# Designs tried in a protein design run: designed miniproteins, single chains, continued (4). Part 99

Each design is a single chain, and the fold is of that chain. pLDDT is the mean over its residues in the fold that is shown.

## One batch from the design tools (miniprotein)

Design m15658
Fold by ESMFold2-Fast:
Structure m15658 (fold): chain A 85 residues (1-85)
Amino acid sequence: GSVQVFNVQAEPGEKRVKIVATTGANTLGKSVSTITEAITAKGGKIVERYDTDTQIEMVVYLPEDTNLDELKAEMPAGVTIEKIE
């Protein structure tokens, strides 16, 4: 897989969240676009991205008050969201 790391620091009032998308190869690009748009709409920043044949993992900083259930509802099928500190 490929790794992309962005030199981004957490700001006060942000939380670190891991987003995992498990999709087939034919839908990965569409899923990435949808996930990125949903994160950006919530004021989030992508810090790390790990791509594999069937899975994309992203680490993002989101505002602490971001409702993860609402964010999950905007995501494509097969996406999981986990607060990691």
Scores: mean pLDDT 72

Design m15659
Fold by ESMFold2-Fast:
Structure m15659 (fold): chain A 84 residues (1-84)
Amino acid sequence: AAASEADREAARLIVKGKKAFDAGDYEKAAKYFEEAAKLAESDALKGRALENLAEALKKLGKDEEAEEYRARAEELLAKAGVVP
């Protein structure tokens, strides 16, 4: 099935977040990934957004928050049938 418009926009936000992350702007990357996770309707896409958010938060020194989002991402990806 085709992705929803919400999932398509979430995927675009993940791309923007990755570009910000690659540029070293981890705060901007975290904001894009957070918005993607909020918008995503599929467990797989939400899990990917939260996994990327956790990595950005870890770069910002927010290790406790990063581990919480990583755990949630792993749960969503497992539910979606994606092997971590």
Scores: mean pLDDT 83

Design m15660
Fold by ESMFold2-Fast:
Structure m15660 (fold): chain A 59 residues (1-59)
Amino acid sequence: SVDELVEALEALLRESDISPAQLLALLRKQATDAEKAGDFETAARLREAIRRLEARYGP
């Protein structure tokens, strides 16, 4: 689920050296790549995760 994805991404932020800004940039690239591949379900899931993380950490 998106909730589980967001929890996993927040755990990654706590346990690794990646910044929220770096993670958001990576997720935006992955969402764009998924759309280009025709994987619209993955792209939508990633965009919802991005929206929730941006609400907490900013762009």
Scores: mean pLDDT 84

Design m15661
Fold by ESMFold2-Fast:
Structure m15661 (fold): chain A 68 residues (1-68)
Amino acid sequence: SAEELAARAREAIARAREALAAGDLPTAQKHLDEAQRYAAGLATLDPELGRELGAEVREVGRELAKRQ
């Protein structure tokens, strides 16, 4: 469901941010990739929520890129 995908995307985004704060870049990338897949799947079920979570994924991706 859209709710399940949104919950998983948010959880993955949170894990990516936690890993970034800890300086664990490989773990941050892993969770960011997971979040991207959930957000992409959500775009077909709830386009607005998919765009919102996709924007959060891109923001975390920009933060990760600055550290590599």
Scores: mean pLDDT 86

Design m15662
Fold by ESMFold2-Fast:
Structure m15662 (fold): chain A 59 residues (1-59)
Amino acid sequence: GEAKRAKAEELLKKYHITPEQIKELLKSFSEEQVIRLLQRYAGLSEEEARLIIELAKSY
């Protein structure tokens, strides 16, 4: 939904992460591994990490 997209875009801006960086990670790591990396690196919740991954897949 539009609200989920807006939230994901705000999170990307706040943590200085690009959709392209997430797409690159998804080439080498599983979705669950990328979630864990985002939690450790950026301090994101699992829900926030999943929103960012969903947005990146749309690009």
Scores: mean pLDDT 81

Design m15663
Fold by ESMFold2-Fast:
Structure m15663 (fold): chain A 69 residues (1-69)
Amino acid sequence: MELAEKIVEAALNGHGGEALRLAMEAVRAGISEEELLEKIKEILKEKGYSEQEIKNVLGGARAGYALAS
């Protein structure tokens, strides 16, 4: 999922506003919150990030999704 990959990249580079915007785009694209968050979690685990880092990125994505829902 390209949106999940872009959200991860933006969040990890400190571009929280861009990550938020991309999460809002997922709502418009018809992607479920569960599907989006699961894919973000999968990408971060594959890259070797800690549970705390994963939780931080997922928190931001949830906030962005909620703003557009």
Scores: mean pLDDT 80

Design m15664
Fold by ESMFold2-Fast:
Structure m15664 (fold): chain A 55 residues (1-55)
Amino acid sequence: SAEEYYQLGLEYEKQGKYEEAIAYYKMALTLDPSMEEAREKLLELEKKLGKKVVP
């Protein structure tokens, strides 16, 4: 479910695995586009990674 993907995103984020967290937040939003908490986390992490060199 969307909630399960969101929880996986939170778990990976706590581990500092931001790219994996972003992937899970995107999966959550694919299943539930109205999940604002997942959207906020996605935007926050994409901004954070955008300051690093992205391949």
Scores: mean pLDDT 78

Design m15665
Fold by ESMFold2-Fast:
Structure m15665 (fold): chain A 55 residues (1-55)
Amino acid sequence: SVSLSPEQRAALAALRERYGERLFALDLETLSKLLVAQGLARNAEEARGLARWLR
């Protein structure tokens, strides 16, 4: 399980709206890097948790 702040949940909802099905097409490492770049995760470990949760 991944604990998300309200701000992270809103940002993830916006990301899903923008990328939709493309989020499922991205490999775990690429999606994790995107999440860190967008400020949705502070580090690679948190990003991988979020990436798995998004799938």
Scores: mean pLDDT 73

Design m15666
Fold by ESMFold2-Fast:
Structure m15666 (fold): chain A 104 residues (1-104)
Amino acid sequence: MEKQKKAESYLEEIERLLNEDNPDFEKLVELLKQAIENTTEETVPRLIEVLDAFLDKLTPEQAEKALNELSKVAEKVGKLEIDFHIGVRALKLAVDRVFDRREA
């Protein structure tokens, strides 16, 4: 499918940018939105891995903003597995933020 090739292309670009020092946050979010919109059943596992790698490099504020924007796209295009994974990551972020404030 054409969508699969587009998703793979976006995922390759995201992986390349994630290996750079100080990658462009806004560009990565844009590429992830495109990858979600074009994802197929075959590309979902790689998309989840790339999403996790991206989120792990962000500050809590950046991660919250990214998760909110990506969730909207996943819901709109009906990608339930991606939307569920974004929800799990948002919950982990919320727990970590509460824990960090108590760790002082």
Scores: mean pLDDT 78

Design m15668
Fold by ESMFold2-Fast:
Structure m15668 (fold): chain A 119 residues (1-119)
Amino acid sequence: AITVTESGGGTVAEGGSVTLTATVSGVDFSSHGVSWFARAADGEVRGLATLGADGKVVTYAPEVAGRFTLSRDASNSTAYLDMRNLRVEDTATYYAVVAGAGVAGDGAIGPGTQVTVVA
């Protein structure tokens, strides 16, 4: 089974930076896509960034384009979300999702890591 664990959250000042890490096991991560999602305090879930299985193109939501960077280190089975110029509105629980091979439900989502941005 694929497993995902996020880390690197915490409390950070507005305008600051934080890097979230997702560690992935149970799969060859070089052949799998990864997405990052945020769940705000009101329960709204937003897609932030997606890297396809080919590793060639990252798609960003407009609100985070130019501020957040998704990268994958397949040799360490790790994905990163480098978050810069943080806003109070970025306060959320952040989740990494790894797609499974060929069918919905074979993928994995991590338990999430909380980021709190203070003014």
Scores: mean pLDDT 80

Design m15669
Fold by ESMFold2-Fast:
Structure m15669 (fold): chain A 65 residues (1-65)
Amino acid sequence: MNERQRQLQNAIAAAKAGNAAGAAAGAHDLSEKGMLPREQGERAVRAAQAGNAAEAAAILEDALK
């Protein structure tokens, strides 16, 4: 089963809904599990924490592709 895809989609949905905290938490968790490169996950977290939900969503969507 696609746990990676499900968790990525949840983080993207949070970012698109303007839930920056949810997007940051999801990106961090994915990075810790090795489902997202650490550097890419950190960039998504930083964008979300800066209030740039659109940028966080774009970074996460690039990983989903």
Scores: mean pLDDT 80

Design m15670
Fold by ESMFold2-Fast:
Structure m15670 (fold): chain A 60 residues (1-60)
Amino acid sequence: LGKKAVVKEDYVAKTPEDLTLKKGDEVEVLEIVDGENVLARSLKTGKEGIVPKSKLELIE
């Protein structure tokens, strides 16, 4: 099971592989990509993409 996180601040995708998120959205963290980025899935839309860790707070 992936860890759940809440989005701390709005994030707009910078590349086609990035995920656009709104503050308060919940995501599932699927994989750690590097020290700053994760692969996450939006629980609202079901979309997957890259998100900076700094935009997320783990809740599960």
Scores: mean pLDDT 78

Design m15671
Fold by ESMFold2-Fast:
Structure m15671 (fold): chain A 75 residues (1-75)
Amino acid sequence: MEKEKQIEEIRRYTEIIVEELLKRGMPEAAEEIRRLGEELIKRLEKGEISLEEALEELQKKAAELNGEEYVPRPS
């Protein structure tokens, strides 16, 4: 998978988590997720992390902030 496509995927997943946190009234948590997403994109561009690892880090952080295991909502 091309780096550009992987970056797009991280941003998309970050936006999904951010939207969910905002719906739960957690704007500070949403901001933390946005910052993490940008950090992971930078690391992906440098080849320091894989797409799968980046998505896992976002999911783990979201779960920590919510006190539960976070899963993407169905469309």
Scores: mean pLDDT 77

Design m15672
Fold by ESMFold2-Fast:
Structure m15672 (fold): chain A 64 residues (1-64)
Amino acid sequence: LVKEAEELIEKGKIEEAVELAAKLIEEGRYEDAIKIAKKVLEKDPNNERAKIALLKAEELLKEK
């Protein structure tokens, strides 16, 4: 999953990578979702959806 998202980011498929991060949040894999969202933001720092995914995953991780 994380490796697949990294490949999507390298290919410029940023939106698909963000959707994969959202899927990881639904699966309870918050740490993996945070890693993917941060990688998206390294390549596209103004990506609002990636920022939202990062904040959501971080908040849910705190409830653990």
Scores: mean pLDDT 79

Design m15673
Fold by ESMFold2-Fast:
Structure m15673 (fold): chain A 70 residues (1-70)
Amino acid sequence: SEEIREAMEEGAKRVAEFLRKAGLEELVEEARRAAEEIGRLLLEGREEEALELDEEFMERLGKAIKEAAA
């Protein structure tokens, strides 16, 4: 559980690093909030909700990148 949370936090840091390099600082803050909420859900044993939030965030991230590239 703690190990999973740590892995999610590391993933969020990687995403934030890419977004900062791309000049999408607003999305960096959104990624940070998503990681924090996912961590909370995992600590509470709400794994299904954490997975759903992760999926929703990844979909939002992909859409934002496409819009920035257009």
Scores: mean pLDDT 75

Design m15674
Fold by ESMFold2-Fast:
Structure m15674 (fold): chain A 88 residues (1-88)
Amino acid sequence: MEEARQRAREAIDRASRVLEKINPEAAKYFREVGEELLERASPETAQGFADRVRELVEKAEKDPSKREEAAQEILRLFDFYRDALAAG
């Protein structure tokens, strides 16, 4: 459980750094809301979130042409998990 949460926290930090290169305001928002999401998420949800975010971050870090696409997908993924937690 702590491992999944730690992975999610690391994914949020890395995603924030990627977003900061494109939109510093979005990076700050992602970091703040990500911390809140992590506190509310079940271990399964946190693990799924961490895995997907990390995949997008790695793609953006390796290929600058995918950076903007990855940033938008990260934010949409974030909204999805945020809404899912609010509904559950």
Scores: mean pLDDT 73

Design m15675
Fold by ESMFold2-Fast:
Structure m15675 (fold): chain A 74 residues (1-74)
Amino acid sequence: APTPEQFEADVLTALALIYYAIAQKDKDVKSRLEAYEKARTLLEEALRLDPDNPVIRSQLEDVKKALEEAKKAL
């Protein structure tokens, strides 16, 4: 069974992916940036709770890249 920390990391990751999906479909640059920032913050907390999880690390890098690309549209 996962530890309480691993379970919390999974929940945070699921929530982050919801924000990421919202951001990917959002046409408004400001709300898109806000959704990516929410996803990044949640994944950083998830990685703090489950630091050896390569899936969380990979998803965080994807969100960071998407956020930087979205910032270029400012």
Scores: mean pLDDT 86

Design m15676
Fold by ESMFold2-Fast:
Structure m15676 (fold): chain A 65 residues (1-65)
Amino acid sequence: MEEVEKQLEITIKDLNWTEEEVESMIRTVRAAVAGDPRLTPEQGDAAIEAIIKAAEKNGIKVKRL
């Protein structure tokens, strides 16, 4: 999880993601979890948390919706 968070932090910085791109990624993760019965809600929540933390390290504040 920490390695995924660090990779997301680098990716967000290198691609100059905005709040809109981060929110789009969160929506994509939520849709993937809803559509794939092999993924648990806990796995989705962990992935979203990693994305939010990576975004915050880049100075982006995102609503957890």
Scores: mean pLDDT 73

Design m15677
Fold by ESMFold2-Fast:
Structure m15677 (fold): chain A 66 residues (1-66)
Amino acid sequence: KLVEETREELEKNKDDPEKVFEIAREAIERAPDLETAHEIVKVAAPYLSAEQYTALAIYAVGLFVD
């Protein structure tokens, strides 16, 4: 499943902040709905800075919500 695949990729790349952000962003773009995108943001949260988390959350909402 996309969320679990994303979690595994994030864990493997946890020492690379840029890679973590890119993995989460690409996973959100592949998400079929806002619920899945929101779960991706949540699983990525421990690996992100506050700024990266906010940017990713806004991106996810903007992608799925008018």
Scores: mean pLDDT 78

Design m15678
Fold by ESMFold2-Fast:
Structure m15678 (fold): chain A 72 residues (1-72)
Amino acid sequence: SLEELRKEAERHVEEGLKLRREEGKEVNEAEKILEEGKKKVEEALKEGKLEEAKKIEEETKEKLSLPLLLSR
């Protein structure tokens, strides 16, 4: 369901943020990535775009794993 997909996306992004905090890395940048990802996933879910929401969640997780200086 959409609700379960949203829960998974939120959980995965939050886990990424926890790892960044534990490592003492640039938390502010990770928080921005998390916030942007959550907003985009929520918007896609509101429009019923499940696949799009899943892609956004995956992209957000990838950004949290990459060097934090990568930003457009």
Scores: mean pLDDT 67

Design m15679
Fold by ESMFold2-Fast:
Structure m15679 (fold): chain A 69 residues (1-69)
Amino acid sequence: MSKELKEEMIKILEREIEEVEKTDPELAKEMREILRKVKEGKEPESKLIEIETEIGIKKLVEGVEKVTK
């Protein structure tokens, strides 16, 4: 992954995690910690894709719950 692409993904994930924090602050905190470790080079860049996927799934589940009410 290029430096620019990594920076762009991190920026997108930070915004998505902020939305997650409104409904699930514990999960958001865990995701932010992983994101920080990726920024520091302590975790592989593949973790960014994993977080993105996880957020997408959580958003979909939350959307279904909101429709029920």
Scores: mean pLDDT 74

Design m15680
Fold by ESMFold2-Fast:
Structure m15680 (fold): chain A 100 residues (1-100)
Amino acid sequence: SAIDELIERASALTGENLERQPEQEAIRALANAARQVLLDSGEATEEELAAVPDQELADRMIARLLELLNTKTLDELQAENAARAAARAAELAAAEAAAA
């Protein structure tokens, strides 16, 4: 279904394993994906993103997914996302190690 495809693509961009969800939850998932992409790219701060409605971010994520699919293969997008997820995991592990 369209919802399943949106969840799959949002999961690919964020590195999160998203469950099949109702349409309203899919919008929230797309909004969270948009926040993560914008933070990772340095285009926006956490404070700026907190002020933006979920629907607006979901619309931006759909536009971003369409842009990425036109400029990159799905394999390239998944590889880039896996690299970002690995970098975040390493950063969290380093922070926990520093906290002793």
Scores: mean pLDDT 69

Design m15681
Fold by ESMFold2-Fast:
Structure m15681 (fold): chain A 74 residues (1-74)
Amino acid sequence: MSEEEKAVEVLEELSKRLQEMVENNASEEEIRKVAEEAKERLAEIISDPAALRTYVGVLDHETKLAIEKLKAKK
Protein backbone atom coordinates (compact mmCIF):
# COMPACT_ATOMS: atom_id res chain seq x y z
CA MET A 1 0.00 0.00 0.00
CA SER A 2 1.37 3.43 -0.97
CA GLU A 3 1.92 6.30 1.49
CA GLU A 4 -0.87 8.17 -0.36
CA GLU A 5 -3.34 5.28 0.10
CA LYS A 6 -2.48 5.06 3.82
CA ALA A 7 -2.87 8.84 4.24
CA VAL A 8 -6.29 8.79 2.53
CA GLU A 9 -7.36 5.93 4.85
CA VAL A 10 -6.31 7.99 7.92
CA LEU A 11 -8.32 10.99 6.66
CA GLU A 12 -11.40 8.85 5.86
CA GLU A 13 -11.28 7.26 9.34
CA LEU A 14 -10.91 10.72 10.90
CA SER A 15 -13.89 12.10 8.90
CA LYS A 16 -16.14 9.24 10.08
CA ARG A 17 -14.99 9.62 13.71
CA LEU A 18 -15.46 13.41 13.64
CA GLN A 19 -19.00 12.99 12.25
CA GLU A 20 -19.88 10.52 15.05
CA MET A 21 -18.34 12.81 17.69
CA VAL A 22 -20.36 15.82 16.49
CA GLU A 23 -23.56 13.72 16.43
CA ASN A 24 -22.82 12.51 20.00
CA ASN A 25 -22.06 16.05 21.28
CA ALA A 26 -18.40 15.34 22.06
CA SER A 27 -16.34 18.21 23.48
CA GLU A 28 -14.13 20.49 21.34
CA GLU A 29 -11.17 19.18 23.40
CA GLU A 30 -11.99 15.56 22.45
CA ILE A 31 -12.30 16.49 18.76
CA ARG A 32 -8.93 18.32 18.84
CA LYS A 33 -7.29 15.33 20.58
CA VAL A 34 -8.53 12.89 17.92
CA ALA A 35 -7.33 15.27 15.16
CA GLU A 36 -3.88 15.56 16.82
CA GLU A 37 -3.58 11.75 16.96
CA ALA A 38 -4.48 11.54 13.24
CA LYS A 39 -1.89 14.26 12.45
CA GLU A 40 0.79 12.20 14.27
CA ARG A 41 -0.20 9.12 12.21
CA LEU A 42 0.16 11.14 8.97
CA ALA A 43 3.65 12.32 10.03
CA GLU A 44 4.69 8.66 10.56
CA ILE A 45 3.31 7.58 7.15
CA ILE A 46 4.35 10.41 4.81
CA SER A 47 8.07 10.91 4.12
CA ASP A 48 7.67 13.89 1.69
CA PRO A 49 7.29 17.20 3.59
CA ALA A 50 5.23 18.81 0.79
CA ALA A 51 2.77 15.89 0.67
CA LEU A 52 2.55 15.87 4.50
CA ARG A 53 1.70 19.60 4.47
CA THR A 54 -1.11 18.95 1.95
CA TYR A 55 -2.69 16.10 3.96
CA VAL A 56 -2.32 18.01 7.25
CA GLY A 57 -4.13 20.93 5.56
CA VAL A 58 -7.06 18.63 4.69
CA LEU A 59 -7.08 17.27 8.26
CA ASP A 60 -7.06 20.79 9.78
CA HIS A 61 -9.94 21.84 7.49
CA GLU A 62 -12.07 18.78 8.44
CA THR A 63 -11.35 19.40 12.14
CA LYS A 64 -12.38 23.08 11.82
CA LEU A 65 -15.66 22.11 10.11
CA ALA A 66 -16.43 19.56 12.86
CA ILE A 67 -15.83 22.16 15.61
CA GLU A 68 -17.99 24.73 13.75
CA LYS A 69 -20.81 22.16 13.44
CA LEU A 70 -20.49 21.38 17.17
CA LYS A 71 -20.69 25.11 18.04
CA ALA A 72 -23.72 25.55 15.74
CA LYS A 73 -25.60 22.99 17.90
CA LYS A 74 -25.26 25.38 20.88
Scores: mean pLDDT 82

Design m15682
Fold by ESMFold2-Fast:
Structure m15682 (fold): chain A 74 residues (1-74)
Amino acid sequence: SLDERLAETDRAITARFEEVLRAHLAARGVDSLSGDEALRLKIEVLREVRAQETDPAVRARLEAEIAALEAELA
Protein backbone atom coordinates (compact mmCIF):
# COMPACT_ATOMS: atom_id res chain seq x y z
CA SER A 1 0.00 0.00 0.00
CA LEU A 2 0.99 3.65 -0.29
CA ASP A 3 1.04 3.95 3.52
CA GLU A 4 3.51 1.04 3.75
CA ARG A 5 5.74 2.62 1.06
CA LEU A 6 5.60 5.97 2.90
CA ALA A 7 6.54 4.27 6.21
CA GLU A 8 9.49 2.53 4.50
CA THR A 9 10.59 5.84 2.95
CA ASP A 10 10.28 7.62 6.33
CA ARG A 11 12.53 4.98 7.97
CA ALA A 12 15.12 5.40 5.19
CA ILE A 13 14.99 9.21 5.55
CA THR A 14 15.46 8.99 9.34
CA ALA A 15 18.43 6.60 9.03
CA ARG A 16 20.08 8.75 6.34
CA PHE A 17 19.52 11.97 8.30
CA GLU A 18 21.11 10.44 11.43
CA GLU A 19 24.10 9.27 9.33
CA VAL A 20 24.57 12.68 7.67
CA LEU A 21 24.09 14.56 10.96
CA ARG A 22 26.66 12.37 12.77
CA ALA A 23 29.21 12.86 9.96
CA HIS A 24 28.60 16.63 9.88
CA LEU A 25 29.02 16.96 13.66
CA ALA A 26 32.25 14.92 13.56
CA ALA A 27 33.67 16.91 10.61
CA ARG A 28 33.01 20.26 12.35
CA GLY A 29 34.05 19.09 15.85
CA VAL A 30 30.76 20.18 17.45
CA ASP A 31 28.19 18.38 19.63
CA SER A 32 25.07 19.88 18.02
CA LEU A 33 23.82 22.00 15.13
CA SER A 34 21.48 24.99 15.18
CA GLY A 35 17.84 24.24 14.34
CA ASP A 36 18.25 25.95 10.96
CA GLU A 37 21.40 23.93 10.11
CA ALA A 38 19.59 20.69 11.07
CA LEU A 39 16.60 21.69 8.90
CA ARG A 40 18.92 22.35 5.94
CA LEU A 41 20.48 18.88 6.32
CA LYS A 42 16.98 17.33 6.53
CA ILE A 43 15.98 19.14 3.31
CA GLU A 44 19.15 17.82 1.57
CA VAL A 45 18.31 14.24 2.66
CA LEU A 46 14.70 14.61 1.46
CA ARG A 47 15.92 15.92 -1.93
CA GLU A 48 18.34 12.96 -2.24
CA VAL A 49 15.57 10.45 -1.45
CA ARG A 50 13.11 12.21 -3.80
CA ALA A 51 15.66 12.06 -6.66
CA GLN A 52 15.91 8.25 -6.26
CA GLU A 53 12.13 7.70 -5.77
CA THR A 54 10.18 6.25 -8.71
CA ASP A 55 6.66 6.25 -7.16
CA PRO A 56 4.98 9.55 -8.18
CA ALA A 57 2.68 9.54 -5.11
CA VAL A 58 5.66 9.16 -2.75
CA ARG A 59 7.58 11.84 -4.71
CA ALA A 60 4.62 14.24 -4.31
CA ARG A 61 4.60 13.70 -0.51
CA LEU A 62 8.38 14.29 -0.34
CA GLU A 63 8.02 17.49 -2.42
CA ALA A 64 5.33 18.74 0.00
CA GLU A 65 7.57 17.96 3.02
CA ILE A 66 10.53 19.78 1.41
CA ALA A 67 8.34 22.85 0.74
CA ALA A 68 7.09 22.87 4.35
CA LEU A 69 10.65 22.69 5.78
CA GLU A 70 11.87 25.40 3.38
CA ALA A 71 9.01 27.61 4.63
CA GLU A 72 10.21 27.05 8.23
CA LEU A 73 13.65 28.43 7.25
CA ALA A 74 12.11 31.60 5.75
Scores: mean pLDDT 84

Design m15683
Fold by ESMFold2-Fast:
Structure m15683 (fold): chain A 62 residues (1-62)
Amino acid sequence: AFGHYNRGNELKSLGRLEEAAEEYKQAIELDPNFAEAHNSLGDVLKELGRLEEALEEYKLAI
């Protein structure tokens, strides 16, 4: 979980948003209650213009 989250953060910082989203999704698959990964996935989806998916991820970041 954490390893995928860290890789997602690195990819996001490089502007590789779709790859960052995939790494955050893998972190969530391993730990569905990883609120930080849900929030970071929401941020990346928002930047990609996928606003409805971003909103759902933010709701799960509780």
Scores: mean pLDDT 82

Design m15684
Fold by ESMFold2-Fast:
Structure m15684 (fold): chain A 73 residues (1-73)
Amino acid sequence: DPLERVRELLKELAELHVEKVRRELGEEAAEKARELLEKEIEEAVEWLEKNPEKQKEIAEKLEEQVKKWRAQM
């Protein structure tokens, strides 16, 4: 299921970003980042439901991005 895969990858990227923000900028900044990312994920998932042909391509790009961000942390 490409849509479910996209949701999983977006959540993973969000977790990595929030952890980095918490370490570098503190708890308040991390909470703000979490709120913004949760909204962005909802919007992205809604858009992809309307554009199923793009789900696989986006999933593949997100997998590459997760791998890159994990390597940088």
Scores: mean pLDDT 80

Design m15685
Fold by ESMFold2-Fast:
Structure m15685 (fold): chain A 78 residues (1-78)
Amino acid sequence: SHEEEVLKLLEKAKKGVEKLIEKGKLEDIEKGKIKIEDLTEEELLGVKGIFLAKNRKDEIKNEKIKKKLEEIEKLAEK
């Protein structure tokens, strides 16, 4: 289903955020110091997940998707 596909992508995005934190890249991305081409596929999904969580979370009516976005947002705020 569309929900299952979105949840799978958000799980990959969450792992991407964890890798960004692990490599110390998260702050550099927030400061615009890292180019998109310097990111792995998973790290790029992490950046997209953070953007969606911060800017679009309140527009999401699906509770499972919203919960995954909240998990991504909380990781990025640490």
Scores: mean pLDDT 79

Design m15686
Fold by ESMFold2-Fast:
Structure m15686 (fold): chain A 60 residues (1-60)
Amino acid sequence: SVEEILELSYELLKLLEKLPEEKRKEVQDKVSYASENLSLEELKELLKKIVEEAKKLVEE
């Protein structure tokens, strides 16, 4: 599942480049905290959710 986490992280980084700096920092801080405190499975689920939310923000 590490490969899935890396793939999701890459997609998230691409999406973050399109977001305002304030939103980008908020998401990055949340992911950093989660990567230090959550299990790999929990981190993967959180990344999926964040990627989907970021996609919606970029499309609007």
Scores: mean pLDDT 76

Design m15687
Fold by ESMFold2-Fast:
Structure m15687 (fold): chain A 69 residues (1-69)
Amino acid sequence: DEEVARHAEEVAREAQELAAELSAQGASPEEIKAAVMALVEPRLAEHGWRAQVVAVEPGRVDILVAPLP
């Protein structure tokens, strides 16, 4: 549980870094969301978790992580 939470936090941090880098390159919010989901979803699914992008803003991405049903 705690290890999965730490993993989710680490993946969220990497997603924030990716979003900031793409935003600096002039990527659209749609491109940022797609890239973030491509990074986050397979990594979390490996642990029986799912990801949902809640918001995309310049330099920030809000991601909700939840267990798979």
Scores: mean pLDDT 74

Design m15688
Fold by ESMFold2-Fast:
Structure m15688 (fold): chain A 57 residues (1-57)
Amino acid sequence: SEERKERLKRVAENVEDSAETQAAYAKSVLDPETGEKIAKELREWAEKTRENLLKSA
């Protein structure tokens, strides 16, 4: 269903936005090395979550 696909896309976008906010916060409060590592993991998780949600549509 196109409608279901669009809903899942919006959920994926919210997940990505949340991950970017958390990544920015981690980089602002942690040491540079740890902050970058956490930011990368959050972004990778969000990317995988988006792909999985879109595949399930």
Scores: mean pLDDT 82

Design m15689
Fold by ESMFold2-Fast:
Structure m15689 (fold): chain A 59 residues (1-59)
Amino acid sequence: SREERAEKIAKETGLSLEQAQKIIDIKDRDPRATVEEIAEELGISREQAAKALTVYDEL
């Protein structure tokens, strides 16, 4: 489920569940969203965004 996907992203990255859900929303809306765009929109590091996208792609 979407909730389970968000929990996995949050666990692997240290982001909040809310931030993880927002990443899923962004990628589901725009599959081409880049690490840089996500990092800027959420106010997180590029490293955190890259890790989150890696986890997202495994879901």
Scores: mean pLDDT 83

Design m15690
Fold by ESMFold2-Fast:
Structure m15690 (fold): chain A 92 residues (1-92)
Amino acid sequence: SASQVEDLANFLIELGKQGAKVTAEVEGDTVTITVSGLTVNQLIALALRSIGLDLDGLPVEVKIEGDTVTITVSGLTESEKELLVNAAKEAQ
């Protein structure tokens, strides 16, 4: 849902303020978000939030490698894509 995407966007901004590096790439209706420099607690929180999105019916794939999480979200509206891209920009 739009509110779940907004919640993820706000969390990405928070992670950036805490020193994580956040990037987002758009391909059609899909956004790939890469977050690096995560603590173990931040990584777990981000992964659980992403799994929660998938369970609520939004297609999500999560890949974890070391201190990096890659989240691929598909089926997004234009406004939802803009929220995630703007969150990554604000996190810089």
Scores: mean pLDDT 82

Design m15691
Fold by ESMFold2-Fast:
Structure m15691 (fold): chain A 57 residues (1-57)
Amino acid sequence: EREELLKESRRLQDEVLELFKTGTDKEFVEALEELEKRLAEIREELERARREAEEAE
């Protein structure tokens, strides 16, 4: 659901911020890339749901 995806996006953003402050440089870079990938997937799912709704409406 859209709400669940937005919640996950927020959680990922918080995780990035935490890693920026507490993680090592290498760990931060690796985790950041994984989180960016996941955020992109969440955005794609949200955009797909939006277009499906627009087509129906």
Scores: mean pLDDT 72

Design m15692
Fold by ESMFold2-Fast:
Structure m15692 (fold): chain A 77 residues (1-77)
Amino acid sequence: MMEKAVEKGLEIAERFEAKGRAGERLTPEEVREAAEAAKEVMGLSEEEAAELATKMASGDPLEAARAVREAIEKKAE
């Protein structure tokens, strides 16, 4: 259901925002796991999942959170 997918996506984004506020960085493993989780939860296409993973590959939690929120906005339509 769309509502559950949005809620789970927001949870991921909020977690990354908290790491960013703490001055932490994401490891490559955390980026990969988060991209896979977002793809499965939000039902992203292969292209959308690859774009999300690319945006998160910088290891910046704030950029990763922004990418997740963007994916949620697209999914909400």
Scores: mean pLDDT 74

Design m15693
Fold by ESMFold2-Fast:
Structure m15693 (fold): chain A 60 residues (1-60)
Amino acid sequence: SMDEEAERLAREAIEALERGDLERAEKLVQQLKEMAAQGNVAAMAAVREIEELLRERKEL
């Protein structure tokens, strides 16, 4: 389902951030934004959370 795909992408993005792979995390967030634009609520929540984490990582 689209919700399962959003959860998978969100998990991969968080794992990328934990490894310091900002480029991969940004690409995964872009895919989640596309799903959010199509109305996926899980993807919308994931984008918000991961963009906060990306902002914190770029601040360092």
Scores: mean pLDDT 82

Design m15694
Fold by ESMFold2-Fast:
Structure m15694 (fold): chain A 97 residues (1-97)
Amino acid sequence: VEYAKKALEYAQKALEAVREGNFDEAIELTKKALDYADKALREAVEQGNTEAAEHLRKAILSLAKARQAVVEGDAETAIRYLEEAIEHLKKAIEAMK
């Protein structure tokens, strides 16, 4: 659960950075969120938690799309995908109780 919580923390910080126009910071924060989400996915798969794993896979895809949007300077698209990633990370954490 700790890896998923760290992924959520960094995704939320990345969203704030995008909203403030701090794109370089948002790229680094999104990368950290992805790194922790990947660790959380590995843990969920090893534990047989299929519900958490499905939400983590969706979060990882949305985080990757958000990072690409930040690199392209598309703040609106980045915000949308970060919000989607945050919702899936919250659902994954709930499934890992």
Scores: mean pLDDT 88

Design m15695
Fold by ESMFold2-Fast:
Structure m15695 (fold): chain A 63 residues (1-63)
Amino acid sequence: AAPRWRVTIRVAKYNPKTKKWEYVGEHVVEAPDPAAAWEQARRLKAELEAKGYRVIDVRFERV
């Protein structure tokens, strides 16, 4: 199989009741080209931050 590039973005959301940033999940983008994977991940990060999520971890892997 052709190699793929995976970026995993883990996100938290602020909970005003607990006054903490709480982990809520992860999002994955995959592309056959590393530059395309980074660009897709960058756009997704911007969208998540615009929605009030905090990006707490980004992992880049060749799969």
Scores: mean pLDDT 82

